# Designs tried in a protein design run: designed miniproteins, single chains, continued (3). Part 70

Each design is a single chain, and the fold is of that chain. pLDDT is the mean over its residues in the fold that is shown.

## One batch from the design tools (miniprotein)

Design m10420
Fold by ESMFold2-Fast:
Structure m10420 (fold): chain A 74 residues (1-74)
Amino acid sequence: MEIYEELLKNGVAVLPSVDEDTDFTEEVEKAKAEGKRLWYLNSRGEGGEVEEGDTARSLGITRDDTVAFFLTDP
């Protein structure tokens, strides 16, 4: 998923839907390269750190969920 430019520009990327097969490996790698960590929060108030190998499905995110992604310090 190509959300990293939005994360760099605004510090947050809000997606009204995410395909369950979406993986975040590239975004996690880019965040680590910048000394940051990738986090998510869904519209149901569930959230956590996104790690290498996580997919929307592994995080419990469905295409019906609105999800915010954001960068944090380590």
Scores: mean pLDDT 76

Design m10421
Fold by ESMFold2-Fast:
Structure m10421 (fold): chain A 114 residues (1-114)
Amino acid sequence: SMEEILREVRRLVGRVTAALQEIIDIAKKKNPEAAEEISRIFAETQRRVADLLQRMRQAKTREEALKIASELFDVVEEALKKIRDIMKKYNIEEGIKLADQALEEVRRERERLE
């Protein structure tokens, strides 16, 4: 159902948000410049995701909801890849592992939603 899609997408968003907050906390301890760059990407991604979740609430068909979910997954994957590149640039190994785990969670959820 559309409610199930929205619920599962919200759960994924919650888990990714928690991972990104942990990455920011790690980055702050290692390199404040890296943390600032990551925080900017995180803030922009949160805005884009909030807009997409609002669009999902307005979706009238399962097909529309799945299309919006796909767009949301693309936005999150793009953000995680950019954050991973920043952490690689600044040699923040722990953050890279968390980003890779979050990317795998997004890919699994995409596969699960068909």
Scores: mean pLDDT 89

Design m10422
Fold by ESMFold2-Fast:
Structure m10422 (fold): chain A 98 residues (1-98)
Amino acid sequence: SKEELIKELEEQIKELKELLKELEKKGADKKLLEAVRVVIEGLEKARELLKKGGPIEEAKRVVLEAIAEAALITGVLTPEQVEEGRRRYEEHLAKAKA
């Protein structure tokens, strides 16, 4: 499952980098370009964490934080919604450990 997740992250990184290049060529909004770059960086960080033997849950947290930051940059989510999502994720992890 860890090796499969690394492969999935590598495929997503490639697709998003291609998307970023096309959006730059089309003169897309700067906030959208910034949001896509943030997601790419988050996926790359999660991939490196998994390659170093880090836990899957931490890699997922890194990806979710990057998506939340991208959503905040684009205005898709409010700061309050990001905080609520963070609380729900921590509650989920706490129950899984109980």
Scores: mean pLDDT 82

Design m10423
Fold by ESMFold2-Fast:
Structure m10423 (fold): chain A 66 residues (1-66)
Amino acid sequence: GEEGRALMKALKKLEEEGVKIPPEAKGAVVEALQEGASLEEALKILEELAGPEIAKKVRKLAEEEL
């Protein structure tokens, strides 16, 4: 959905800006989105695996894409 697309673009933008996102965190988020998870559910997974700072930055960028 649009939320998943926005979240994936946010992740890519942060990686292009030099922010290292753990591969297991990115993989878990992608899998959740493929299974129909909401933006909030995917961000919760990201926070648990990558920490609150990365999750907050991704949320801000994803919301700007919507």
Scores: mean pLDDT 82

Design m10424
Fold by ESMFold2-Fast:
Structure m10424 (fold): chain A 139 residues (1-139)
Amino acid sequence: SAAALIAAARAGVADLTAAIERGMRRLIELAERGASPEEILRAADELIAEIQALQDRIVATLEALAAAVPSARDALLEAARQIQALVDQLIDLIRQLANAMAGAPPEKRVTVARVGRETALALQQQIAAIVADAAATVA
């Protein structure tokens, strides 16, 4: 049903928020513990893979919802495109952040990670707002 797809899209966004919060916390923890550049880069790659999987799930849900609700189709497909663009920005941010942390002296890595976390959460809030607006269009 359309209601089940709306619930699935909202659940996907909640999972994405949780993944970003956990992943960014992990990067800060690694910096605080003086982890190797290789461990930091690996943790970032794992976070990127999780974000990509969650993006695919959210986009597939919105595309299924667009097929189920023809009157909202163009708005839902546009929301899916905007989410793809914001997730690409988020992935680029995480890659740049991990490289900056890996290249920084250990005493600077925590500060770099904290600034990156704030930007990542701001991008996630934009993704959440787009899904909320798309869900409201169908209700």
Scores: mean pLDDT 89

Design m10425
Fold by ESMFold2-Fast:
Formats: C-alpha cells, structure tokens, sequence
Structure m10425 (fold): chain A 94 residues (1-94)
C-alpha cells in the first residue's frame, strides 16, 4: 500500500470539521482523509490518500492531495488573500 500525505500550514485560519471522502483519480477510487490541527500561529491541514502499490500515477494522487489540502486551508482562512501557506507532500510505502 502507498500512502500519500500533503501537509499545509496557513496563517489566520480556523479549524473546520475533519472529513473523509471518496474520489476518483485516473478512474480509480481513492479514499481521502482531511484532518485539521489548530496551532498557536495558524492551522495545519493534513490530507492523506491511500492507494495500492500497483496504482499507476501515484504522483497524480500526490498532486491532487496537495490541491485538496491547499483548498481546505483557504476555505478555513478568514482572509484567503492574506494567508501565508506552506505546503509539503510525502509519499510513503507501507
């Protein structure tokens, strides 16, 4: 199994409810979990997606996970135009 993790930190953002949803990437079902963690200077958004090791295009899942994490952080931001965003992606084989 391959785990894709995107982490985004945004200033001036407040936590929304954690969520899990299913989506499709290249015709394959991907289960996505979004977690919010409030930190003293802002909000950390973690998006996790798990796929089979035989999945073609794990890089596309990583790109989509990053987009979801950034979108979630912007939606949680009180002023998206002033939000400072730091983003990191990690691909791990389990």
Amino acid sequence: MIRVEARVFATGAKPIENGTFETTVNGHKVKVTIEYKELPEGLEVRVTAEVDESYPGVEQVAEDALKWAVGAALNASEDPEKAEIRAETRIERL
Scores: mean pLDDT 73

Design m10426
Fold by ESMFold2-Fast:
Structure m10426 (fold): chain A 87 residues (1-87)
Amino acid sequence: MILSEEEVEQAIERLRALKPIAVELAKEGKTELVVKYLEEGIEVAKLLESQGYTEAAKEVLEIIREILEEVKEYLPEEVVKELEEKL
């Protein structure tokens, strides 16, 4: 399905809103939910890139990298490595 510019903007805004939530979840030990959010963000970036939204895809990946940097101390090293390989 082709994404509209409005849907792209909303996806980025939602992902930015997830950053403080992901950090809080990681601190609470809900690491599985944090990993799912990061994986979903990577899939969104791939979808955006496939539809020609190259700059939006880069922005999504940057937000995911920022979230990963903030939460990596709460995640197993193996999981962090797997997520970094997908970025």
Scores: mean pLDDT 80

Design m10427
Fold by ESMFold2-Fast:
Structure m10427 (fold): chain A 107 residues (1-107)
Amino acid sequence: SPGEELLRRLRELFEQIRAALEDPSLSDAEKAARVLALLEEVRRLVEEGAAAGVLDPEMALELLRRLAEVAATARRNLKDPALLAQVLAAIGEVAELVTRALLAHLA
């Protein structure tokens, strides 16, 4: 389904964010740039999901607001282990929103 495809792509982006944060060859500035670029791709998928009717527009706006907060955190404190927890929480919220959208479509 479109919602399952959205979740698969979001999971792939999450793994790329994690890989960038854990890459010892990248400087803090390079990690920030990579994570911010990947968060922008997550934002794009959320906007596409809303446009395709997979995500409710109000839910998509709430998720985009949370992603913006995660991006601001990434810019300030990449060495903070709380950043990974915030990214995990944001991905979990996306998964919940997609699940709710799929359940509403089936009802």
Scores: mean pLDDT 69

Design m10428
Fold by ESMFold2-Fast:
Order: sequence, then C-alpha cells, then structure tokens
Structure m10428 (fold): chain A 96 residues (1-96)
Amino acid sequence: SKEEAVKLLEEGKLAFLQGNLDQAQENYQKALEIYQALGDKKGEARSLYLLGNVEKAKGNLDKAKEHYQKALEIYQALGDKMGAELAQEEIDEIEA
C-alpha cells in the first residue's frame, strides 16, 4: 500500500540517521518496489534519490550517481523542478 511505502521511507530515514546504511537501503528498496507496483512515479523518484544517498554514504559514488540520474529523469518527466534540482546537485557534486 502507499501507506506502507511512506512508513518504509520514514523507517529508512531513521536507520540512515543512526548509521545503519544496510537497513536504510533495505527499507528504501522495499518502498521503491511498492511505488513502482502502484505506478507512483513521485514516490519512485524519491525512493531512488534516497537510495543514492545511501550509496554515497557507503562511498560508492558510481552507484549513487546511477540512482540520482534515474530519480532526475523521473522528476524531469513529472515537471518536479525541486526534485530535479536536488538530484542534479548531487550528480554535480559527485562529478566535481
């Protein structure tokens, strides 16, 4: 359900703040799968952006960039300027 996906993002954020990157990744991946099943493109992009944050925190910049690029493409398709700008800023930082 959409409610379960929202809960998974919240639990993933708490895990991320606690430094439990593996738990954050698992929760964000589960949320991504729910949003994809629902056709919720905004939730999909948000989950991908958060997965990018996890990979960046792990030092895997190539995987982080891949997730941010996927989020950027979806945000751009939706006309979500704020989401697109956030994803682009992360890509630009990795490429600097």
Scores: mean pLDDT 91

Design m10429
Fold by ESMFold2-Fast:
Structure m10429 (fold): chain A 67 residues (1-67)
Amino acid sequence: MDKVLADLRERLDQAVEEGLRAAREQGPEAGVEVFRKGAMEAASKSPNTTETAQLLQDASARLRAGL
């Protein structure tokens, strides 16, 4: 697996964790916004590939499962 995709996955994992933390402290809407901001920043630094899209979808699903 490319190091770039591994780095993206780690950044998305952090975005999920930060989103879930914000959801616990401020409610689910705040959690979604924190995740969205982090995920957009991670995606903007990544190549536009199907692998990037899959990682984004997986991270979004993990956030929603934790809400």
Scores: mean pLDDT 78

Design m10430
Fold by ESMFold2-Fast:
Structure m10430 (fold): chain A 58 residues (1-58)
Amino acid sequence: REAAKAAAYEEIKATIEAAFKSGKQGKVDLEAMAKKYGLSIEEVEELAKRALQDVLRA
């Protein structure tokens, strides 16, 4: 489970970073990410919020 959360976080963060670098808004499909990594939608939403804050701070 922790490995799945780490992998989901990295994929979400990479998606947000790529969107910011290209000047486009990227959409993260929270439900698809939850299904892919076997996480709850709430867990993926928390990871997406953290990833967004980390990207904005970098």
Scores: mean pLDDT 74

Design m10431
Fold by ESMFold2-Fast:
Structure m10431 (fold): chain A 94 residues (1-94)
Amino acid sequence: MVVMVGSNDLAEAIRVAELLARHAAKTGEDIEVVSPPGASVQLGDVRMLPDGRAEIFVSEKLPGGVTARRWLVVADRETGEVEVRELPDVEQLP
């Protein structure tokens, strides 16, 4: 499956990532994600994990295209739970 998603709103992008991860967990299929040009928040591909969970990365971009912050979204098919976690660390970028 291929979807085009990206946003200038981090909260909206995380919400979309949660929906995509939940869908992938339910179907058992990876989702290829293409970010539109100019989106300041970009989503990575949704990947199925061997244990039946789905993961997706959300990246907040600076105007120069450098990743400022990154989030991991994981959805569990069995429980329907979604975990959103900020990854370290933006302060280590040059």
Scores: mean pLDDT 74

Design m10432
Fold by ESMFold2-Fast:
Structure m10432 (fold): chain A 72 residues (1-72)
Amino acid sequence: GKVDKKILDIIDMMILYSKYTDDKDGEKELKELKKKIENSDPDTAKKLLDDFIKKHGEKSAARVAAMLAAAA
């Protein structure tokens, strides 16, 4: 409700991509991130997503790129 839906949609798409590629560890970590974001204010949610992308670098960037392509 209070978190930007776009952030949650990106995470949901990353989770779906992890399921599609059988990346169970990535799926679990993304589900944990989603849970934290759902229980956070919008500023904290944005920071959590940004930190996740920075920590995982190209792996997260590739997932985001694939999700943006799917959303178009």
Scores: mean pLDDT 70

Design m10433
Fold by ESMFold2-Fast:
Structure m10433 (fold): chain A 89 residues (1-89)
Amino acid sequence: YMEKALEAFRAAQAAYAAGDWAAAREAAREAGYYETLALLETRSAEEVREEVERAEEELRAAEDEDLDPASRAFARARLEGMRRALEEA
């Protein structure tokens, strides 16, 4: 899963560089999904859920600051992938 997460992150970076933000967001979701599955291989579902919830709180806090729209969209897409993986746990 970690290899798939890295592949998805690389795809997201390439898509952003090309200006394909829809593809970049989809790749970010896949990266979050596989990243969370990799965490679930070595940690309990409870621990991973707490980490996802913490990341979501951090995003909400960052949204109250000068977080640029592209970074916000990427972080939100990643969290969507993370939540999907956790639902399958």
Scores: mean pLDDT 75

Design m10434
Fold by ESMFold2-Fast:
Structure m10434 (fold): chain A 79 residues (1-79)
Amino acid sequence: LLEALLAAMRQLTAEELVTLATPPPLSEVPDDVILEMGDLPPNAFELGQRGDRLVIRGSSERALQIGLQAVLLARRRLA
């Protein structure tokens, strides 16, 4: 699951990458996604798995928004 999501994220088009510059509000978080603050470089995010849930860790609100947008776009490709 995580590997498939990461592969889909690598395939994001230039248009989808431009969309990441205008991320959605954090209120659009899916039930199976956990957002956490982490000690990461500025605007960096990382993906993990905790049980049946996907974990997005970011250094800032902006990093979490970027990570969430990337996950949502990747999921749309897999659906």
Scores: mean pLDDT 66

Design m10435
Fold by ESMFold2-Fast:
Structure m10435 (fold): chain A 88 residues (1-88)
Amino acid sequence: MSLNTRNKAVELARTNPNHPVVQAAAKLVNGKYLTVEQAFELVAYAVETNKLKEEFVYEQAQALYGLPISALKEIPVSEDAIQQLAEL
């Protein structure tokens, strides 16, 4: 991941915490499926590929970490998890 992509991902989490990509990544942290750093990688990858949709985050979580997408639908969003993503 480039420094420029990392900075854009941090800015997205900081300025648009309600963005579907940020919300999906925060759910994965709150549900204890991913670390903050792993979830941030998914946000950064969505920014890098310009695939800024919730479904892309879940597809990459399944592809990279083997997570069951069906289980992710029930996870609540956490403000704390969103803040942790913004501080990376």
Scores: mean pLDDT 76

Design m10436
Fold by ESMFold2-Fast:
Structure m10436 (fold): chain A 81 residues (1-81)
Amino acid sequence: SLEEKLEEILKNAEKILSKEEVEFLKEFVRKVLEAKTPEEVREIYNEAAAEAVKRLADDPETLTILLSILQEIRDLKLEDL
């Protein structure tokens, strides 16, 4: 299921990201799960990606990892719709 895939992504993220970034991803997952349309999913992703860039402007390696995870979650939800 989508929920099982997202839970696995969050567990893997906990191994490589800080607690703050993991909490950010958990909030992103919550919003994505509530989304009803592809437009809502894309808007949630765009807002999260913009926030990630602001938060991690001085840490490009962590930013790249976080953006990749956000994109994977976005794409999984879009396939589920």
Scores: mean pLDDT 89

Design m10437
Fold by ESMFold2-Fast:
Structure m10437 (fold): chain A 85 residues (1-85)
Amino acid sequence: MEEVEELKKKLKEKLEKGDIAGTMEIVTELYRLGLLAIREGNLELAKEIVEEMRKAAEELRKKGYEGEAKMIETLVELLEEQIEA
């Protein structure tokens, strides 16, 4: 899906630049797309979005942004609960 691929690209660019605010903006958009994918029954796309968010959390944690990483992990848990509902 074009929108998810563009967000993945932007996410990588923001992480490489150390733009934490921009990273969190993109993660928030991924979360919203994940909720939409679940509502549309596109569980494959929802799982892909969860995986990208988890990767972002890992990168932020490695860079010392533990608080932001935990926020993303919480959003991932909320998406996973919706997938299983």
Scores: mean pLDDT 83

Design m10438
Fold by ESMFold2-Fast:
Structure m10438 (fold): chain A 80 residues (1-80)
Amino acid sequence: SLEDILEETYERLRAVAPAENHPEVDALHDTLLTALREGDYDVLIEILDGHAREYRRAGRDEEAEILEETRERIRELVES
């Protein structure tokens, strides 16, 4: 399910992010869950793409890859 994909994404981000960045990861997870609950899939994809791009620009490539993979998994599930 989409909720399972977002939960896995959250766990993966917390595993790779340093502890000081966990509040940022928690806030991102809350934002993604809100978009999911509202049924705003376009907004959900936009949030993922925006954060992945910011992570890439900051040299946070591992976090960016997690979000990019999450985006593709969501797209495949919604388009199936």
Scores: mean pLDDT 86

Design m10439
Fold by ESMFold2-Fast:
Structure m10439 (fold): chain A 61 residues (1-61)
Amino acid sequence: MSPVEQATARLLAAIREHGTSSEVLTAAVAELRAEFPGLSDDQLLRAYVEALDEYDAEQAA
């Protein structure tokens, strides 16, 4: 998987396990920045949006 795909998967896993709280997402993004220092802010935002879109599709009522 590309780094962006890995970031999306990790953010989605964090959201599924802990919910969409700002604290959980901030911690997950900080870990991703440390693990993938080559990812730009735009790439991290894209991964976050894709993870939220997948989660919202699973949870939408």
Scores: mean pLDDT 77

Design m10440
Fold by ESMFold2-Fast:
Structure m10440 (fold): chain A 84 residues (1-84)
Amino acid sequence: DLYEEVKKKYNLSDEEAEFLKKAVEAGSNFDAILDEVLAKLAADPRLAAPLYELAKAAGNTLLQSLAKLASGGTRTQPAVEIEE
């Protein structure tokens, strides 16, 4: 449900939405997905905001941090921490 809402909100393609869902669902395979997620975000920073929303809903703090870095280029630091 949230995947469909985020897909519509950010006007994502089926391929983009599938990639984001796959990244969030990887869970225990953080090392395996980390390089792929970073490479995708570097190529398509538009994916950062929808990835952040999906990761936040899933409680995946690592993906939340990666999405934040990609969207802002790490120029500014966050004012508050995300709590689960």
Scores: mean pLDDT 68

Design m10441
Fold by ESMFold2-Fast:
Structure m10441 (fold): chain A 81 residues (1-81)
Amino acid sequence: MKISEKVKEEIKKLLTSPDPLDQEIGLTFATMIAALAKKSGDKEELEEVLKFLREMADDPNLSPEVRAQLREIAEELEKAL
């Protein structure tokens, strides 16, 4: 399954929102795309999602709590590679 630029942009918008509910929705979508990439078995999709999650986990515009959760999602996804 291709993760479109539009989907990545929407997740970034949610994660950078000052609203805790938007941040939770963004984290839920991040968890879902990671799970879908694992289920697909497609190495290119796994690497694409892992790169996206790592870039967001290192984004200083995100709260430390959101970055910590993204790091955990990325670590779980990396175990599938």
Scores: mean pLDDT 81

Design m10442
Fold by ESMFold2-Fast:
Structure m10442 (fold): chain A 63 residues (1-63)
Amino acid sequence: MEISEEMKKELQELYDKIVETRKAYEEAARTDPEKASVLRGEYEKLQEEFDKKAEEAIKKINE
């Protein structure tokens, strides 16, 4: 069973945010440690949310 289009959209949106946040974090880490700290926290939260939704999607396929 394939994952729903809604779930695919959510995963894609989270992935896009992770990529954008990671790029911002890498830039800030060199020049602005306070901004880098905030972006790192956001990156980690987005990664956790993505992993959780990806696991839920895999579980639905394997059920």
Scores: mean pLDDT 78

Design m10443
Fold by ESMFold2-Fast:
Structure m10443 (fold): chain A 94 residues (1-94)
Amino acid sequence: MQSPALQEAQKIALEFIDKLIEKFGEKDPKLKERLEELKERIKNAKSLDEVIKEFEEAYVLTLARMDREKEPEELIEEVIKLGEETGKKLNEIL
């Protein structure tokens, strides 16, 4: 049984990953596949810590991929801001 706090955390983390898939999924099918896998882990998470862990993995994976592919600095900054805003929201959940 999922607590309301866990459900809200899952929703926030899933919305973050969906935005990453929207930005990169078409041009990077491998990243899309990995992000979809992390979405399934978030849906099956039993605790807030598990949601945060999978969110952090999605964030780090995306940044590492962007650095390797020489993405524009502006796009990297947008993803960093989105990750920081999402992390803050997750830390505000009980």
Scores: mean pLDDT 84

Design m10444
Fold by ESMFold2-Fast:
Order: sequence, then structure tokens, then C-alpha cells
Structure m10444 (fold): chain A 95 residues (1-95)
Amino acid sequence: KAAAEQAILELEGALQDFVADLLAQHPDLLSDPEFQAEIAQAEARYLAEASKYVNAALNAKSEAEQQAALARLQAVRDEFRARLRAIAAKLEAKQ
């Protein structure tokens, strides 16, 4: 349980740093209504999927279940990062 809480905090911190860096490089992502909507959709999907695996990790009855849930949470985070990069690429292509 404590190890799962710590791992979740570390994954969240790494994601927060990635998002902050991406937005600093592409500030128009926050000012364009089309890209704001795409980012909001990506965030909503990430939060819904991440919450499922966060709860699974915290309520895991075995170390194996906890590791499986954390691996899924990492995969969800990586998918969110890929979506944000794709949105940034669309912004660059519109120039």
C-alpha cells in the first residue's frame, strides 16, 4: 500500500514535469480553442483511466496485483504523453 502510494506520486510528478515542459515549448496549445478542446479530452481520458488503476493499485490484495496495476497506470501515462505530442505536432503542422 505505502509502496503503491509512493510509486503513484513518482509517476504523477514525472508526468507533471513532462506536461509543463511540453506546454512551455508550445504555449499556443493553451490559447487555441481547438487544441484546448483536444487537450481537455486527452486529460479527461487520462484521469478516468488513471483513477481506475490508482484504485486497483491501492486496493491490491497481493504484490503481483499491485505491480500489474502500477504497470497499467504507467501505460496509461505513456498513452497520454503520446496524445499530447500528437496534438503539439498538429499545431506545428498548421503553421
Scores: mean pLDDT 77

Design m10445
Fold by ESMFold2-Fast:
Structure m10445 (fold): chain A 107 residues (1-107)
Amino acid sequence: SAEEAKEKLEELKKKVEEFIKNLDSLSQEEAIERLRELRNFAGEMIQELLDKGEISEEEAKRMAKIVLEGTEKAVEAIRNNDLEKAKEILKKMVEELEKLLKEAIAA
């Protein structure tokens, strides 16, 4: 349902916000591992939305690309010790996912 899809996205958003809040206290290795966990969670969310028919295959591919590119850029920023850039990238990733999901549900 559209409500369940919104709840899953809210859960991802909360996980990203918690990660951003804690990022300055994490080692580089811990931060990268948590980003892998976030990527996996987002991937499972996208797959569930696709399986339930809440989004199309094309929308799922776009969302997956946003998650992959966003998390890879965030990992690069963390490796370069640019934590503010990593936070910015993740915020933008969530905003792009919210926009796509809102459009998909409205169709």
Scores: mean pLDDT 86

Design m10446
Fold by ESMFold2-Fast:
Structure m10446 (fold): chain A 60 residues (1-60)
Amino acid sequence: MVQKATITTQITSGGQRRKISIDVEGEPKNIEQARKYAKEKNYEEALSKVTLTGVSATLV
């Protein structure tokens, strides 16, 4: 069953730190893995198994 969740992470882009909140859909196990990968800054793996449905970003 597909669930919705928000993954929050912080990245550096163009020398600025950004707080990113990503809304995703996927199986609960895939969402939990995505959160763990995002915390490790492995965003390619974090997003590979879930569907991106929304994104917001704030400069820090």
Scores: mean pLDDT 74

Design m10447
Fold by ESMFold2-Fast:
Structure m10447 (fold): chain A 102 residues (1-102)
Amino acid sequence: SEKEELREELEETMEDVRKLTETLVRLLEERGELEEAERVREEAERVLRELEELLEKVPDADAEELEEIRRRVRELISRFIGEVLRAIGLVEQRRIEKRRAE
């Protein structure tokens, strides 16, 4: 059913967010970017909380509410991807600066 498919997609999306966050946080910490690692953790925690709230709404949602849930999931993932790209850009920029200082 559409509800079961959306539930499975949401659970998979949450797992992907967790895995990407763990990988990125480790990379940032290895680079000494502790403040940026914390920002990524905080954003991931916010996104995961909102995804969990949406997941809880799926069983009782009608067709219009399911579409709203899908829209909100897309917005949350877009926001998270933006944060990931920002953090990666900072790591790359500081890597370039360090190489020029050698």
Scores: mean pLDDT 85

Design m10448
Fold by ESMFold2-Fast:
Structure m10448 (fold): chain A 66 residues (1-66)
Amino acid sequence: SGEAEAVAKGQANAAVIKEAIDLIKQMIKQGKSKEEIIKKVAEFLAKKGFANPEAAAKSLVDNILG
């Protein structure tokens, strides 16, 4: 059913978001600026097929850094 497909896609997206969060944490430890972190996370999400990678990256980074 379409619901099972949506759940599978949601799980795949959740895994990508977890990888993005881990990337953000590593870049923070490396002393990268908020702008550099957003840019690299957006590039990562774009490679994973996200439609709005810059908006998603900014939202994730803002949620972690404030």
Scores: mean pLDDT 77

Design m10449
Fold by ESMFold2-Fast:
Structure m10449 (fold): chain A 55 residues (1-55)
Amino acid sequence: SSVLSSLSRLNLDRSRRLIDDFISDVEKTMGPSVAEQVRQIADDVLRQWLLQQLQ
């Protein structure tokens, strides 16, 4: 139980880092307004996915 929880958290942390890196690259290339929009979409998708995992 605790091990599975830790592995899931590590996978989520890794996914969040990859998303953050992508958003950072978008901000550098297209500017902060576009990066903020992409971030909001990514956060909504990830939040919906997490809620499904907890249900």
Scores: mean pLDDT 74

Design m10450
Fold by ESMFold2-Fast:
Structure m10450 (fold): chain A 77 residues (1-77)
Amino acid sequence: SAEIAEIRARAAALLARIKDPSASEEEMLAALRELQALFKRAREIDAALALEVGQIIAEMLLILKQRGIKVKLSDIE
């Protein structure tokens, strides 16, 4: 569906934003929050899509850890 394709494209774009070495901490945390909103939507429409977005969140969290950025539990809920 169009919505599934849009969620995939947006999740990929957010991950690319975080991989950019010029990305600020604020931009990276904003990208994480947006990706979480996409994850919540994905859970409502398709379990496989939710797993894909969840994997991107896991990769994003690893990048944040590598950059020394602290993520609170409230930032991932």
Scores: mean pLDDT 82

Design m10451
Fold by ESMFold2-Fast:
Structure m10451 (fold): chain A 89 residues (1-89)
Amino acid sequence: LPVTTKLDRKQVRELIRKMFPSASDKQIDEVVDKIIEMLGEPAPVEAVYAATKALLEGDDKKAEEKIAEALSLDPSVSPEGERIRQIGD
């Protein structure tokens, strides 16, 4: 069972660097910024893993889909989803 750990921006950057040591600093910084923008800070490690590969491949939509899947496996890290359910349109 995946144990969700929350990472701040610096921890996300270090994790991505370890996962993709051949990636440029610019690519890593862009991926970190997108992950923090999508997930907020602190970010769940499972969602970071899921998104990072797709973001490095330049597929932002796939990264968003993978983040949504990871968050749906742990609803405690999806406060926006809970808020949308509460307000309703």
Scores: mean pLDDT 65

Design m10452
Fold by ESMFold2-Fast:
Structure m10452 (fold): chain A 63 residues (1-63)
Amino acid sequence: LKEAGEALKKDPTNKEALRTLLKEKYKLSDEDIDNVLNGKPTSKEAEDAAKALVTDPERHTKL
């Protein structure tokens, strides 16, 4: 979790770091995560979580 947060801070486009944080912190399914990362329609919760991590990764990836 901490390593994924640090990776996302260094590279906000790191899809693997986003996937790890969405799964571990937001408890999203792998299918929802894949759909969000590929820009496909998915659940509102998955879209909101991914958007939050992209727009303010520091707030959501702290220790």
Scores: mean pLDDT 67

Design m10453
Fold by ESMFold2-Fast:
Structure m10453 (fold): chain A 96 residues (1-96)
Amino acid sequence: MAEEYIRKAEEALKAGKYEEAIRYAIDAFREALRAGDVELARRAARLYIEAYIKAGKLEVAKRLLEALQIVLSPDAHPVAKAALEAMKEVLDEALK
């Protein structure tokens, strides 16, 4: 269940288990794509990028966002676009 993956990702983040949090965030994003759930995609994307940042991989997070921006066209799938926007918001906050 999509909410279950979000919950597990949040629990893993709180526990400092960043690799586990990333895996659950990916699972939640796959469910969002399958369901066409834009809000779930945003939540999964926020958890994904936050896990990379908290793991001390800020440069990896930046590189992933740049790669996604290159791949995603203006007419990209709404779920993918929402995920990208959520990742940008988290990175912008981390860079303050």
Scores: mean pLDDT 77

